# Designed miniproteins, single chains, continued (2), part 105

Each design is a single chain, and the fold is of that chain. pLDDT is the mean over its residues in the fold that is shown.

## One batch from the design tools (miniprotein)

Design m7869
Fold by ESMFold2-Fast:
Structure m7869 (fold): chain A 98 residues (1-98)
Amino acid sequence: AGRVLAVELTLLSETATSAELGVRIVATSADAAAEALVALLRAAEAAGARAEAVDVRLEEGDTAVLTATLRVEAPSAETLRAALEAMRATGAALVAAG
């Protein structure tokens, strides 16, 4: 399904138990970009948080560029930290694997 070239996560806002992140994914295909977004959301859920993507946009050209706002909610500050770290690690691993 192609490869992931970049994953950029920008912290837009946070509380003790919630965060809003800007995400930008650059991939060689739309499918790879979409799969990368799902992997980020799944990483947050595996850490015990709830994550959703809002305002998802996909631009296709020589590469696929996916942008979204990710909303992450956790039952505790520890779970939020674990979820954000898991998302960053997953993004880095996706780029390293491509």
Scores: mean pLDDT 89

Design m7870
Fold by ESMFold2-Fast:
Structure m7870 (fold): chain A 108 residues (1-108)
Amino acid sequence: MEDKARELLEKAREALKNGDYETAIKYAQEAVKVADGELRAEAYTLLASAYIQMGKYEEAVELARKAIELNPDNPRAYRVLAQAYFKMGKLDEAKKAYEKSKEIEKKR
């Protein structure tokens, strides 16, 4: 199960990097279905990132929050949350999410 989840996450990341947001969403959604724990949190994080690129900021916030619930030590999920809030003009929420991401990175 983990190997399939990791393969789907790699495909989602590559699609996102190439601007193919629809393909990134498809692979990330499949990863959510087969992954658990930290890999599922990563899948929600990639899905949220793709939704930001498509202008679906409220949905991106919800997905990033699901990633944080599964893995609260993931700095990437907080960065995606901050990006979504910033795009919505919620600057205070964006700053808080970004600072939380930085705090987690310092605990390496």
Scores: mean pLDDT 86

Design m7871
Fold by ESMFold2-Fast:
Structure m7871 (fold): chain A 85 residues (1-85)
Amino acid sequence: MLEKLIKDYEAYIKENPDDAEAWLNLGRAYLKLGEYEKAIEAFQKAIEIDPENARAYRLLGIAYEKLGKKEEAQKWFDKAEEIRK
């Protein structure tokens, strides 16, 4: 159940707010649920904690694509490629 996973991640993050991987997983759960704005917030938190995480930037781009913001999505995809290299 995605809703249970989201609540479990929110509870974990309350105790561990600097766990970038937990924020990434929360964002991915929101993407699967179609909550794209909440996914963006979670991925932005992951990037604030771990700014060299190329996966977070790529997932942020996907969330913006789902919202129809193609130009914003492309910026984050480009950023992910810069970090990977």
Scores: mean pLDDT 85

Design m7872
Fold by ESMFold2-Fast:
Structure m7872 (fold): chain A 59 residues (1-59)
Amino acid sequence: MKLARAVEDVEASGPAGLSLKKGELVEVLKEYPDGFAVARSLKTGKTGLVPASVLELLD
């Protein structure tokens, strides 16, 4: 499972977007070359698009 942490608060910009709070843990499901990722919130179980720049990958 590829884990990441939100480095800042993120508000969904559309119906496919995912809202996250700073420090929230997510599973990265898919990364796009255009700078977006599909992530699943471990807190809410919701999936959506987030800017890859707001995610810090955890090893």
Scores: mean pLDDT 79

Design m7873
Fold by ESMFold2-Fast:
Structure m7873 (fold): chain A 55 residues (1-55)
Amino acid sequence: SLEDEIRVRALREAVKAREELLKKYGDNIPEAELNAFMREVFQREYARLKAEAAA
């Protein structure tokens, strides 16, 4: 479904954001902060993609 495609794309962006932070900070970023950041990226991208698809 379109919603599933949007979810997959948002997850892909969250994973990319995670990998970029890990490359930059490595062990210096706490797991809790990493998870919070990924959730924020996912929610932001999901909302953006959903709005874009509705346009």
Scores: mean pLDDT 83

Design m7874
Fold by ESMFold2-Fast:
Structure m7874 (fold): chain A 76 residues (1-76)
Amino acid sequence: SEKRVEEARKLIEEGDYDKAIGIARGLVKDGKYEEAAELAEELIKAKPTPEAYRILAEAYEGLGKKEKAAEYRALA
């Protein structure tokens, strides 16, 4: 499994959202779109931010889910 997702989950539990967001952006950059979407959804549940919605939209775009990507871009 992607170790960065486990590391980011611990950061979310600790309230270090900025570092967890950084990991999610790194996953998008590396084409790890499924992992990035999963992590961005967890970030939104813990603390919804425009940046987390943008990451989720980018991840869904990478997965070819254009309608979902457009929905989350509108929330950013």
Scores: mean pLDDT 86

Design m7875
Fold by ESMFold2-Fast:
Structure m7875 (fold): chain A 68 residues (1-68)
Amino acid sequence: MKKPVTPEVIKLAQELIEQYRQRLLKETTPTPELLQRLQDYITSKSPVELIKSFGPEYQKLVDRLLEK
C-alpha cells in the first residue's frame, strides 16, 4: 500500500540527521569515512526508514504520523 510522504516527514528526517551529525562532531571525533558512510546511508534510505533506524521511539512517532 502507498503511504504519503509529506514534507513534514522529510523535514523531520533531515533535521534529525543534521542534529545527529552535529552532535557526533561535538561529542566525538568522527573519521571522514564515518561521516561519508552516514551521508551514503542517508541518500540510500527513504525518510521513513531513516527515522525508524534512529530508534524504536522514533518508530512509534512515524507510525502515528502514518496512521491513516
Scores: mean pLDDT 63

Design m7876
Fold by ESMFold2-Fast:
Structure m7876 (fold): chain A 70 residues (1-70)
Amino acid sequence: MIDAEKTAEAIVNLLKSLPSKEDAIVVLRGIAEALGFPEEVVKKMEEAIENDDYETLKEQLKEAFERILS
């Protein structure tokens, strides 16, 4: 079973390892499209990246994965 918290942490670490915020947003959009995340959630995640708020990004990813896995 996929662990939503560990998955969110892994994605945050991946996005932080990318050379720019623009690259992070592109990768995030790809993940969101593949998993069917709602546009409202994607926008909040993008805003978190733009603000260097990786705590909010992790929380939003965790909640999105928990919703999909429920």
Scores: mean pLDDT 81

Design m7877
Fold by ESMFold2-Fast:
Structure m7877 (fold): chain A 74 residues (1-74)
Amino acid sequence: SEEFERHFQEGLEHIARGDFRAAAEHFEKAARDPGASKEEKAEALLMAASAYEQAGDRERAERLREEAERLLRE
């Protein structure tokens, strides 16, 4: 979906700038797009988790990894 691609791209741009928290927020928005596939949502959740970990938010990172694992199991 266009919305998924846009938010995912914005997340990558923020990673390139070192804005890890902003990047994570954009990846989360991509993961919440109802038009995204299960695999796309899982990828975005894992990218958000990595970005949150880089930003120092380990608890949020772990929650998002668990969510991605549950999603891929379905």
Scores: mean pLDDT 89

Design m7878
Fold by ESMFold2-Fast:
Structure m7878 (fold): chain A 64 residues (1-64)
Amino acid sequence: SDAAREAALARKGELLETQMRNIETLLEKGIISKEEAEKKLKELENQMTPEMRAALEKAKRERK
């Protein structure tokens, strides 16, 4: 088992998800343009690996 690596991946995934949510909030409030939001969201999504997403999903399931 690689529990420490999985926990680190889940944390990175959670941070990326939080940043994505912040970008969406800025777009909803009209602070940034749709083009700027799309660019940043694509960048963050590219950083989100399948392993990070799987680890984050597992962590969320365990936390509820």
Scores: mean pLDDT 81

Design m7879
Fold by ESMFold2-Fast:
Structure m7879 (fold): chain A 67 residues (1-67)
Amino acid sequence: MEEEIDREVKLALAIIQLSVAKIEAEHRGDKEAVERIQKALDEVLSLAPTDVDKAVELARQAVKEFE
């Protein structure tokens, strides 16, 4: 029970961090970073309904990649 909620919370936090990184990149005028972050967000959101663990791992790697 708690483990499932913890996975969803981790995913939500990673998505928030990626969204913040995207906004920061937009303010910097870094269009390439915005595009890469958006692609990562799309992949995470696509995976979340079928493989939450994989989505969390991908989101964590993307966060480290962009900040």
Scores: mean pLDDT 77

Design m7880
Fold by ESMFold2-Fast:
Structure m7880 (fold): chain A 81 residues (1-81)
Amino acid sequence: SQSFFNQGIQDFQNGDFQRAAMNFHQAIRQDPNFSRAWFNLGVVSQQLGLNDTAISFFERAIELDPNFEDARRRLDQLRRQ
C-alpha cells in the first residue's frame, strides 16, 4: 500500500491526476484503513473538479482518523462553497 501511495504522490506532483487516482485506489485496495490515501483521493478529485467526490473521500479519511486536521480543513472549505 505504501508503494502505490508513494507512486500516487509522484504522479500527482507531475500533474498526472488520473494515474495518481489509480495508484491511491490501489493503496486503498491493499489497506482500506489507509486514511492518508483516502485524503489524497479527495485532493486528486478536487484537482479534477469533482468536488462532491472529494467531499466523500475527505469524509472517509475523517471517519478513519477523526484528528486528521488537513482532511477537516479541506472538507470545511468545500462545504462553504
Scores: mean pLDDT 88

Design m7881
Fold by ESMFold2-Fast:
Structure m7881 (fold): chain A 66 residues (1-66)
Amino acid sequence: KLKEIEEEIIEELIKLLKTEDLSGYEVFEIAKKKLKEAFPEWSDEEIEKRALEIVEKATLKILEEK
């Protein structure tokens, strides 16, 4: 379930990166906000760690596509 939601956020970030000229920092902030909306009970540390992993995966997928 968690992995499924993370994959959904990754796809959303990929879409945003393709349609908007966003920096890695901006993508990281968006990932944190989406995770906090999905998991409001998570600590800031958990949100940050998960957001970083999501951003790394989204960035790698974007780099594969140009």
Scores: mean pLDDT 76

Design m7882
Fold by ESMFold2-Fast:
Structure m7882 (fold): chain A 58 residues (1-58)
Amino acid sequence: MEEIKEKLKELLRELGLTDEQADKIVNDFIEKYPDKIEELKKLSPEEQVQEVLRLTAK
């Protein structure tokens, strides 16, 4: 769990998001969609970021 969190945060920071924004998005995703974490691991890093952003956007 922790390894995937750090990896997603780093990818979001590379896109120009702040540490605070990246942390909030990743934590929100894990809290709301824990069952999707295993599916995310099968995606490319770029696809992982796109999926997380899409699911956490309101």
Scores: mean pLDDT 77

Design m7883
Fold by ESMFold2-Fast:
Structure m7883 (fold): chain A 62 residues (1-62)
Amino acid sequence: LKPGDIARAVKDYEGKTPNELSLKKGDLLEVLVVLGDHYVVAKNLKTGEVGIVPTEVLEKIE
């Protein structure tokens, strides 16, 4: 993943901290910032919320 990529949530995810997004399987997100190998800052395109997401729950869309 890189900034500007669109990704899909592959499963439901509940944010562990106030800075993390909660996601439903199938949600589309825009990647804004890559935070190393395990996390990104992303915007949920359905809700408009911005927060930290584990990369393991995201699949890049072509």
Scores: mean pLDDT 81

Design m7884
Fold by ESMFold2-Fast:
Formats: structure tokens, sequence, C-alpha cells
Structure m7884 (fold): chain A 65 residues (1-65)
């Protein structure tokens, strides 16, 4: 499943623009699950993880939601 692959890549430290694009393509519930894992991995809040995704997607010319 796409969610599991994204979680594995986050745990492996494989973070790039393609990762953020793939997260943006997920349904909202699945996007939240991936962002929760990202938040746990980096010791930040879910709210901070959402902000990071939003900023990264804006930098790539994509919408956060």
Amino acid sequence: AEVERLIEEIRAGQIDGALFRRIAALPPADQERVLEEFARRYGISLEEARRILDMALRGLGLRAE
C-alpha cells in the first residue's frame, strides 16, 4: 500500500520532493496517518508536520491539501 511505502521511506530518511508529492496525492485520512509518523520520527507535533508539508508543497508549486 502507498501509505506503508511512504512510512518506510520516512523511517529510512529518504525525504525528497517526490515524497511530498506522493503524500499530497493521498486521501485526507491517509495523509494524516503519514504525517503522524513523520511527526513521531522527527519529534515534532502533527501541526508542525502539516506546516512542513504545506511549505514543501508550495515550494514545489503544489497545494498542501
Scores: mean pLDDT 76

Design m7885
Fold by ESMFold2-Fast:
Structure m7885 (fold): chain A 100 residues (1-100)
Amino acid sequence: MSLEELAEEYLKYFLEAERYFDEAVNGIGDSAYEAAKKASEYRQKALKLRDEIEKINPEFAKKLDEIVEKYVQERYTNPSLSFDELYKKALEELKKLLEE
């Protein structure tokens, strides 16, 4: 995969992990447990991709982490924003970073 493809997959898996984490925190019983498990699985996949990106370009990896943290925090300050909308915004910032 190209650096762009790795970064896009990292962003996707990290936001999916956050989505399932939200479902786990707000859910109960078996559905909350399954959501927590999926959150952990997607987070592990994201971290593996992040490690690969860091080996290619460590400065890019740090900026990518900042983009992810920014949009995760925006979700908590504006809960009307869907994770899909946050992904699109983060992807736009990622594309600008790749043009640097």
Scores: mean pLDDT 79

Design m7886
Fold by ESMFold2-Fast:
Structure m7886 (fold): chain A 73 residues (1-73)
Amino acid sequence: MEEEAEKLIEELIELAKKAAELAKSDPKKYEELLKKIDEIADKLVELAEKDPSLEEKVTEALSEASKLISEGE
């Protein structure tokens, strides 16, 4: 469970960085990446709900992803 969460967090951050880069240059790909980010975020929230020990890591990752996306806008 923790290893699965760590992989999802890594993917979330990578997608957020990629989305930020594409926000102004390719709006269609940006929207597609945002959809994938939302799907990963939902999975992470579900994992944290089932395993509270993951809550801090998940919250930190979601906060970081949101900041990266906001910088792209």
Scores: mean pLDDT 80

Design m7887
Fold by ESMFold2-Fast:
Structure m7887 (fold): chain A 58 residues (1-58)
Amino acid sequence: VSELRVETLVVEAESAEEAERKAREILEGDPRVIDFVLGEPVRVGDKYEVPALVLVAT
């Protein structure tokens, strides 16, 4: 079966576009992740918080 999760990915990036790319690469690399939708990255200090809706195999 699968489960929908709301997650926030914290990544080190110099731009919102780079943060989104890094978050996408992290989720694509997770074998439990079936699908996902990324929200807009938000800069928090030296990092970005990227909200995500993630469909995970359980």
Scores: mean pLDDT 83

Design m7888
Fold by ESMFold2-Fast:
Structure m7888 (fold): chain A 67 residues (1-67)
Amino acid sequence: SLEELKEEMEKEAERFERELVRLYLQGASPEELAALKAQHVERLRAKALEAGLSEEQADEILRELGL
């Protein structure tokens, strides 16, 4: 369902935020972190589309996640 997919994507976003913090502590630059975040957002959007959501629904979920 849409609700289950939103919960899954929220958990993935939370895991990725923890990973970004880890990489920052290991010396990754702000530019490197921003590039990784952009790539991750693109992958989450693609995942939502592959799950059968419209572009509008995918964009709405990403917006709700602060992405």
Scores: mean pLDDT 83

Design m7889
Fold by ESMFold2-Fast:
Structure m7889 (fold): chain A 61 residues (1-61)
Amino acid sequence: MVEEAVRAGVEIARELAPEIEREKLSDEEKAKRFIEAAKERTSPEIAELIVKQAERDLAEA
């Protein structure tokens, strides 16, 4: 499950990267876009793991 969350997160990040770079979003806005995409494209269990990881990354930044 964790490996699936990491793989899904990487795929979503790759798809969103060009749009995020174009819009010059803040780190919080980037995280919000990423969380929304994860919830849209993955199962609830995987999305929850991605959300928790994104929240940790924001707290450490």
Scores: mean pLDDT 70

Design m7890
Fold by ESMFold2-Fast:
Structure m7890 (fold): chain A 100 residues (1-100)
Amino acid sequence: SLVELLYRIAAQEFRDWLSKVLKLPEEVVEEIVELLLRAGEEARDASVEELQRLNAELIERIRELLKKAKVPEEDIEKVIEMLQRTNEAIIAAREREEAA
C-alpha cells in the first residue's frame, strides 16, 4: 500500500527530525515513531473518511504524549504542524488511489 509506505517514510523522517533538530528524549521519539508505524498498518485498507479520523486521533495522541513528556508548547506546535502536512499528503495519495 502506498499509504502504508508513506507512513513508514514519515516515521523515519520524524525520527531524524525529532532527535537531531528538536532534540527530544529518545523515549519520546521512539513512542512517536511507533504510533506512526501502527497508524500505517491501520491505514492500509482505510477509506479517506477513516484515514481523516485516524489522522485526527494520531495528532491528539502525539499532542498528549508530548505534553506528558513536558515538551515546550512551541515545539509541540511545530510537531503538530509537520504531522498535519504529512497527513494531507497521505490523504491526497489515498484519494488518487480511490479515483484510479
Scores: mean pLDDT 83

Design m7891
Fold by ESMFold2-Fast:
Structure m7891 (fold): chain A 82 residues (1-82)
Amino acid sequence: SLKERLKEAFPELSDEEIEALVKQIEYRRAVSKRLSELIDKVKKGEITLEQAIEEARKWAEENGDPEVGERLIEALRLYASQ
């Protein structure tokens, strides 16, 4: 598991610190995965860029992170138009 790998890599960290790091890594992975999925859908013509932007906004609202929403929208405008 990710928790076990982090314990092996950082044996000096407490279980609580490892769990906080796991949550942070998993969240960052979820952000990257969501961006990739939205870019792929726009490039395949499955959704419009405008629909992808609204999906990114909703995802960010669900996670209480409007700043990540702004970053996702900026990335979608930059990369999905290529």
Scores: mean pLDDT 82

Design m7892
Fold by ESMFold2-Fast:
Structure m7892 (fold): chain A 89 residues (1-89)
Amino acid sequence: MKERLEAEIDAALLTMLVALLKRSNIPPTEEEVEIMEKLARRVIEHGDPETLRVVADALREASELARKHGNDELAERFEQIAEEVEKAL
């Protein structure tokens, strides 16, 4: 139970971070990317299907933002993590 609640909190933090980056129209820093990857991996391990879908969608939005700013490598990283989240469904 504790791990599932923590995964829900991690998903909420990831979703909020992506929403803030989209609002500001700025690409994430390397540190922010590392935080997002860490949050996503915890959600993969302990999240329920609804939480996994929310995180996968947020990561795909982050990928689109990265492409908009010309960072295809970062976009591919986010897409790859989103696919890993979807495979955990």
Scores: mean pLDDT 82

Design m7893
Fold by ESMFold2-Fast:
Structure m7893 (fold): chain A 61 residues (1-61)
Amino acid sequence: VEVVVRLAVHEVREAGLDDDETLENAAAALRKEGIDVTPEEIRELLRRLSEDEAVEELLKK
């Protein structure tokens, strides 16, 4: 789970927060791991938090 979360967060950071396709793909990957999250929620987390902090927040779900 953590590896998938870290990879998804990293890919969004590398692509940029305006890359809707990468955000949708990240949300889909996280939902497969049982993390209920939307693309908009991922964007908001990464706007406010560091990559490590966003991973911790997503793992709490």
Scores: mean pLDDT 78

Design m7894
Fold by ESMFold2-Fast:
Structure m7894 (fold): chain A 71 residues (1-71)
Amino acid sequence: GEEEAKKLYEKGLELIQKQDFSTAVKLFEEALKLASEEDRPEILNNLSQAYNGLKKLEEAKELVREAAKLL
């Protein structure tokens, strides 16, 4: 229940700090399934940060790929 949601959320925050955005997304999604309505906005804000991290990593991969074509 709610205690489990808080533990998943806290672990997700640790993964954001380690820049493991893909695993953080999974933990935040599981936390949302178990969270109270009062806690949902906080989890959703950090989930959006995790998605932004993933998009930046994919953009970086594309730039490296394009640079390699010019060599």
Scores: mean pLDDT 80

Design m7895
Fold by ESMFold2-Fast:
Parts: C-alpha cells; structure tokens; sequence
Structure m7895 (fold): chain A 82 residues (1-82)
C-alpha cells in the first residue's frame, strides 16, 4: 500500500536506519505477512541489535505464528535492552 511504499522510499535514502526497517516489519505484521515482517525486522537487528522496537516486533511476529516460546525469548530481549 501507499504507507509501505513511502517507507521503502525512506529506507532507500537511509538504508542504515534500523528504526525504518523495524517500522517496515511492523507494517507487514499488521498486513498479516509474517514472513516479510520477520525478514525486515531481522534486517533492522542486523543493523542495530540493541533496537528494542525491532525485538518487540519480532516477538509479536512469532506470537502471531503460534511460536510462543520464541516470542517470549524475543520479548525478554526487548525488555532487557530498555
């Protein structure tokens, strides 16, 4: 959609901004595309492994996929960073 396209354009101009990648992952999570959500959040964490927002989004993706043990692990990581 338009929001995703605009964010992709921002990422093209600032590809090392982990927050933009995490936001893109969140938008795909909201759209129900869990594979893309996970891919983009992992990209955010590759850039900045201390991005708590990215860990929270990753936890929500795994919760949506029914992988509760992994979701808890990632949520704990987000809380540890904050």
Amino acid sequence: DEEIKKLEEKIAKDPDNAFLWAELGYLYLQAGDYEKAEEYVKKALEIDPDNAVAWEVLARVYEAKGKLEEAEKYLKKALEIR
Scores: mean pLDDT 85

Design m7896
Fold by ESMFold2-Fast:
Structure m7896 (fold): chain A 89 residues (1-89)
Amino acid sequence: ALEEIERLLAEAEEALKNASEETKPLLERALELLREALEALKAGDLREAEEHLGLAAIELGLAKKLMTESDKAALAALEEALRLLDELI
């Protein structure tokens, strides 16, 4: 589970190189928030993990409204990472 999340976050980071300029800052913030959630989860801080997941969900929701074809791969990877992290909490 954790290794799959780390792989998805790495895939998202690579896909962000092709993200649109308007959507990229939102996807970058979501990536950082999901990384913080993963670190909190690894430390056993479920409350901090939940808070970071909630913030990441907001950023991803905004990104969906602006998304173009070039954003889809990064968005999909980040949404799957969010889903897997939420299942572990």
Scores: mean pLDDT 87

Design m7897
Fold by ESMFold2-Fast:
Structure m7897 (fold): chain A 75 residues (1-75)
Amino acid sequence: MKELSTLELIGEILRLIGEIYELEREIEELKKTEDLSDPEVKKKIEELEKKLEELKKKLEELMKLLKEKEKKGIT
């Protein structure tokens, strides 16, 4: 199992937030630039949204680990 220090964990969280932000921006650009009535565009957006969901789940897991470490000794 990989055990990260609090600072390393924060670094990974920030990196993941950056990746999520970039992907969200890509989805927004597709929604603005492309025709949303096009099934091909809808498929591309769905694929990106699935990837975004995966990244958000990883972020939630890391944030939960960070909160556990920060709660050390606090009820």
Scores: mean pLDDT 75

Design m7898
Fold by ESMFold2-Fast:
Structure m7898 (fold): chain A 65 residues (1-65)
Amino acid sequence: MEELERFVEEMKEALRKAGSKAVVELEEGRITIRLENESYRSQALALALAVEAEFLGAEAVVEIK
């Protein structure tokens, strides 16, 4: 659990440094990354981070609007 919280913080920082306005939420071991009108680069980063989250045992969802 503590590893997932740390990873979520790292996700938020990575997205922020990339100039993304994506929102990352962690609820009951599920990570949701929401992007609205973001660049393909930000979308690709979010998808890569979601794959890493699944490797850590989290359920990850990426919502693109």
Scores: mean pLDDT 80

Design m7899
Fold by ESMFold2-Fast:
Structure m7899 (fold): chain A 65 residues (1-65)
Amino acid sequence: SEEEEKERELMERILALMRAGLRSQAAIARALGISQSTVSYRLRTILRMADLDSRAALLAGIATA
């Protein structure tokens, strides 16, 4: 579906920015041209679906700004 495809694209872009070293939700939001609340919501979804131990280190540097 269109919504599912958009969600997947957005999550992939967020993960790519985090892998590139972006540490704040505000910085990720600015890079993607979306709201910080959208980034926060997507990160919650990613965290819930992921292996917590392996992804915790990646997400540990991400904070609300």
Scores: mean pLDDT 70

Design m7900
Fold by ESMFold2-Fast:
Structure m7900 (fold): chain A 64 residues (1-64)
Amino acid sequence: SQTAQQLLQQAQDILDAARAGQMSVGDAVRQVYQLAQQLYQATGDRDLAVALMEQAGQVAAELS
C-alpha cells in the first residue's frame, strides 16, 4: 500500500541520517521502532515490522 511504502521510506531516511551523523543513533532507533509499530497496524505484517526493527538494531551496532 502507499502508506506502507511511505513508512518504509521514512524509516530508510532516518537510518541514512544516522549514518551521515545528522541524527543520534538513539533518536533514529526510537523513531524507526515507532514507524515499525505503525507499519504493523497498517499492514498486519508482523514479520515486516520485526525486520524493520532488526535493521535499526544492525545500523545501531555498526555505528557503535
Scores: mean pLDDT 87

Design m7901
Fold by ESMFold2-Fast:
Structure m7901 (fold): chain A 66 residues (1-66)
Amino acid sequence: AADEFVKHAELLLKQKRYEDARKAAKKALDIDPNNARAWELLAQAYKALGDYEKAAEYEAKAKALK
């Protein structure tokens, strides 16, 4: 389920595997687009990759979802 990919994305971020974390977070959102944590993780991955505009957009999505 989406939570499995969320947990995987968190682990990948801790390992500084930012591109893999981005992919895992996107897979979580493919399953559950209302998963606020997955949007937060996607934003963190994009920020780490230097894409601040997408990071801000996805952070806003996470906040809108609670």
Scores: mean pLDDT 85

Design m7902
Fold by ESMFold2-Fast:
Structure m7902 (fold): chain A 61 residues (1-61)
Amino acid sequence: AAEVERHLARARAAIEAGDLGEALRHLGEAQEALMTIEDPEEYAALLARLRAVGAEYVAAR
């Protein structure tokens, strides 16, 4: 969980800085970390957060 949240925070910071390449890298790292989540409830919550940041990334392009 903490690893997914850290990568999502860094992706968002990169989007705000205009560094879309760095943002995409952190989104990929968050997705990899998300695959390690065994709890379905925690997985669903973090997946929703990942999708929200991904939408911010798409809107920034």
Scores: mean pLDDT 83

Design m7903
Fold by ESMFold2-Fast:
Structure m7903 (fold): chain A 60 residues (1-60)
Amino acid sequence: MDDETVRRLAEELGVSPEKLRRAIREVEERTGEEAPSLRELAEALGVSQAKVARAGRRVQ
Protein backbone atom coordinates (compact mmCIF):
# COMPACT_ATOMS: atom_id res chain seq x y z
CA MET A 1 0.00 0.00 0.00
CA ASP A 2 1.49 3.35 -1.03
CA ASP A 3 2.09 6.25 1.41
CA GLU A 4 -0.56 8.53 -0.11
CA THR A 5 -3.27 5.86 0.19
CA VAL A 6 -2.23 5.20 3.81
CA ARG A 7 -2.45 8.92 4.66
CA ARG A 8 -5.90 9.30 3.07
CA LEU A 9 -7.22 6.11 4.69
CA ALA A 10 -5.92 7.20 8.12
CA GLU A 11 -7.71 10.56 7.76
CA GLU A 12 -11.02 8.82 6.88
CA LEU A 13 -10.64 6.43 9.85
CA GLY A 14 -9.74 9.23 12.28
CA VAL A 15 -6.35 7.75 13.20
CA SER A 16 -2.79 8.92 12.63
CA PRO A 17 -0.96 7.70 9.50
CA GLU A 18 1.73 6.31 11.83
CA LYS A 19 -0.83 4.21 13.73
CA LEU A 20 -2.28 2.87 10.47
CA ARG A 21 1.19 2.01 9.09
CA ARG A 22 1.97 0.15 12.34
CA ALA A 23 -1.30 -1.81 12.13
CA ILE A 24 -0.68 -2.77 8.48
CA ARG A 25 2.89 -3.88 9.26
CA GLU A 26 1.72 -5.95 12.25
CA VAL A 27 -0.95 -7.74 10.18
CA GLU A 28 1.47 -8.35 7.27
CA GLU A 29 4.13 -9.75 9.63
CA ARG A 30 1.57 -11.98 11.38
CA THR A 31 -0.19 -13.32 8.24
CA GLY A 32 2.65 -13.12 5.68
CA GLU A 33 0.25 -11.50 3.19
CA GLU A 34 0.75 -8.14 1.47
CA ALA A 35 -2.95 -7.18 1.56
CA PRO A 36 -4.62 -7.51 4.98
CA SER A 37 -8.33 -8.37 4.99
CA LEU A 38 -10.91 -5.83 6.20
CA ARG A 39 -11.39 -7.94 9.35
CA GLU A 40 -7.68 -8.08 10.22
CA LEU A 41 -7.19 -4.36 9.65
CA ALA A 42 -10.34 -3.45 11.63
CA GLU A 43 -9.21 -5.62 14.57
CA ALA A 44 -5.69 -4.14 14.56
CA LEU A 45 -7.11 -0.58 14.60
CA GLY A 46 -9.93 -1.30 17.06
CA VAL A 47 -12.67 -0.17 14.65
CA SER A 48 -15.61 -1.84 12.91
CA GLN A 49 -15.25 -3.60 9.54
CA ALA A 50 -18.01 -1.32 8.19
CA LYS A 51 -15.94 1.75 9.04
CA VAL A 52 -12.87 0.35 7.25
CA ALA A 53 -14.95 -0.60 4.19
CA ARG A 54 -16.46 2.91 4.00
CA ALA A 55 -13.03 4.55 4.34
CA GLY A 56 -11.62 2.25 1.64
CA ARG A 57 -14.35 3.32 -0.81
CA ARG A 58 -13.55 7.01 -0.09
CA VAL A 59 -9.82 6.65 -0.94
CA GLN A 60 -10.42 4.98 -4.32
Scores: mean pLDDT 73

Design m7904
Fold by ESMFold2-Fast:
Structure m7904 (fold): chain A 74 residues (1-74)
Amino acid sequence: SSEAEKLKEEGEEKYKEGLEALRKGDYDTAIKHFEEAIKLYEEAYKLKPSEEIKKKIEQARNGLKLAELFKEER
């Protein structure tokens, strides 16, 4: 298995942690985890570009924007 696969899986874990923090209203923690997920996915994409990883980057970026928006509303 490629290093890219491992980075993708680590990114998925961070994305999941970001979603959990977002649901709990912990926006600072959600922002941190989504930023971590984006970095891991970008590293995976550098090693092995794929449409799957590209979509995961966009999904994590959308999560980050949502967390930042909710943080500003309070």
Scores: mean pLDDT 88

Design m7905
Fold by ESMFold2-Fast:
Parts: sequence; C-alpha cells; structure tokens
Structure m7905 (fold): chain A 60 residues (1-60)
Amino acid sequence: SARDSLLESLEDEIEKLKKENAPQEVIDKFEELKKKLENGELSVEEAAEKAQKIKLEYSE
C-alpha cells in the first residue's frame, strides 16, 4: 500500500541519516513523522509533504 511504501521510505531515510551522522533533531523529526503515520495521526499525503519539507530544510 502507499502507506506501507512511505513507512519503508521513512525508515530507509532514518537509517541513512544515522549513517551520515546527521543532526539528532533531523532524525527525531523523521522518527516522529513515522510514528504519527504508523498510529494514524497523519495521512499518507500529509506525511509525504512533511518529509519533503524536512529534507529541504536539512539540505540548506
């Protein structure tokens, strides 16, 4: 499903950020996003939009 695919993508991103020694604040944001998507507090669309925003903010 789209939700399961996004959850896998978020998990992969978290693992990648940890390997790159990214700031803990960025890792925490993705972990919180994954948690909210898992428990239904956030839709797939909302989670995808928030993930993109975090990536853009980190790339600056």
Scores: mean pLDDT 82

Design m7906
Fold by ESMFold2-Fast:
Structure m7906 (fold): chain A 85 residues (1-85)
Amino acid sequence: KEDEIRELEKKAEKAIKEKDYKSAAEYYEKIIELEKDNPNALNYTRLGEVYEKLGEKEKALEYYKKALEVDPDNEVAKENLKKVE
């Protein structure tokens, strides 16, 4: 379902540009579900950033931690964890 993930990524990026963070979160959650057997730290980090924009600090922290579980060297997730904690 690589084409489905790509279309969801485009929709999420457009939603972020339009500051529609609620829709962006829904699109990234769908991507993460499609990638559950091969998780991508970047999409976890992006969802964390979106939840941070929504003021959902606890969810943001959870997804940044999941990103680091997938990729311990993810600098964006490390930096964002320090800022939110």
Scores: mean pLDDT 81

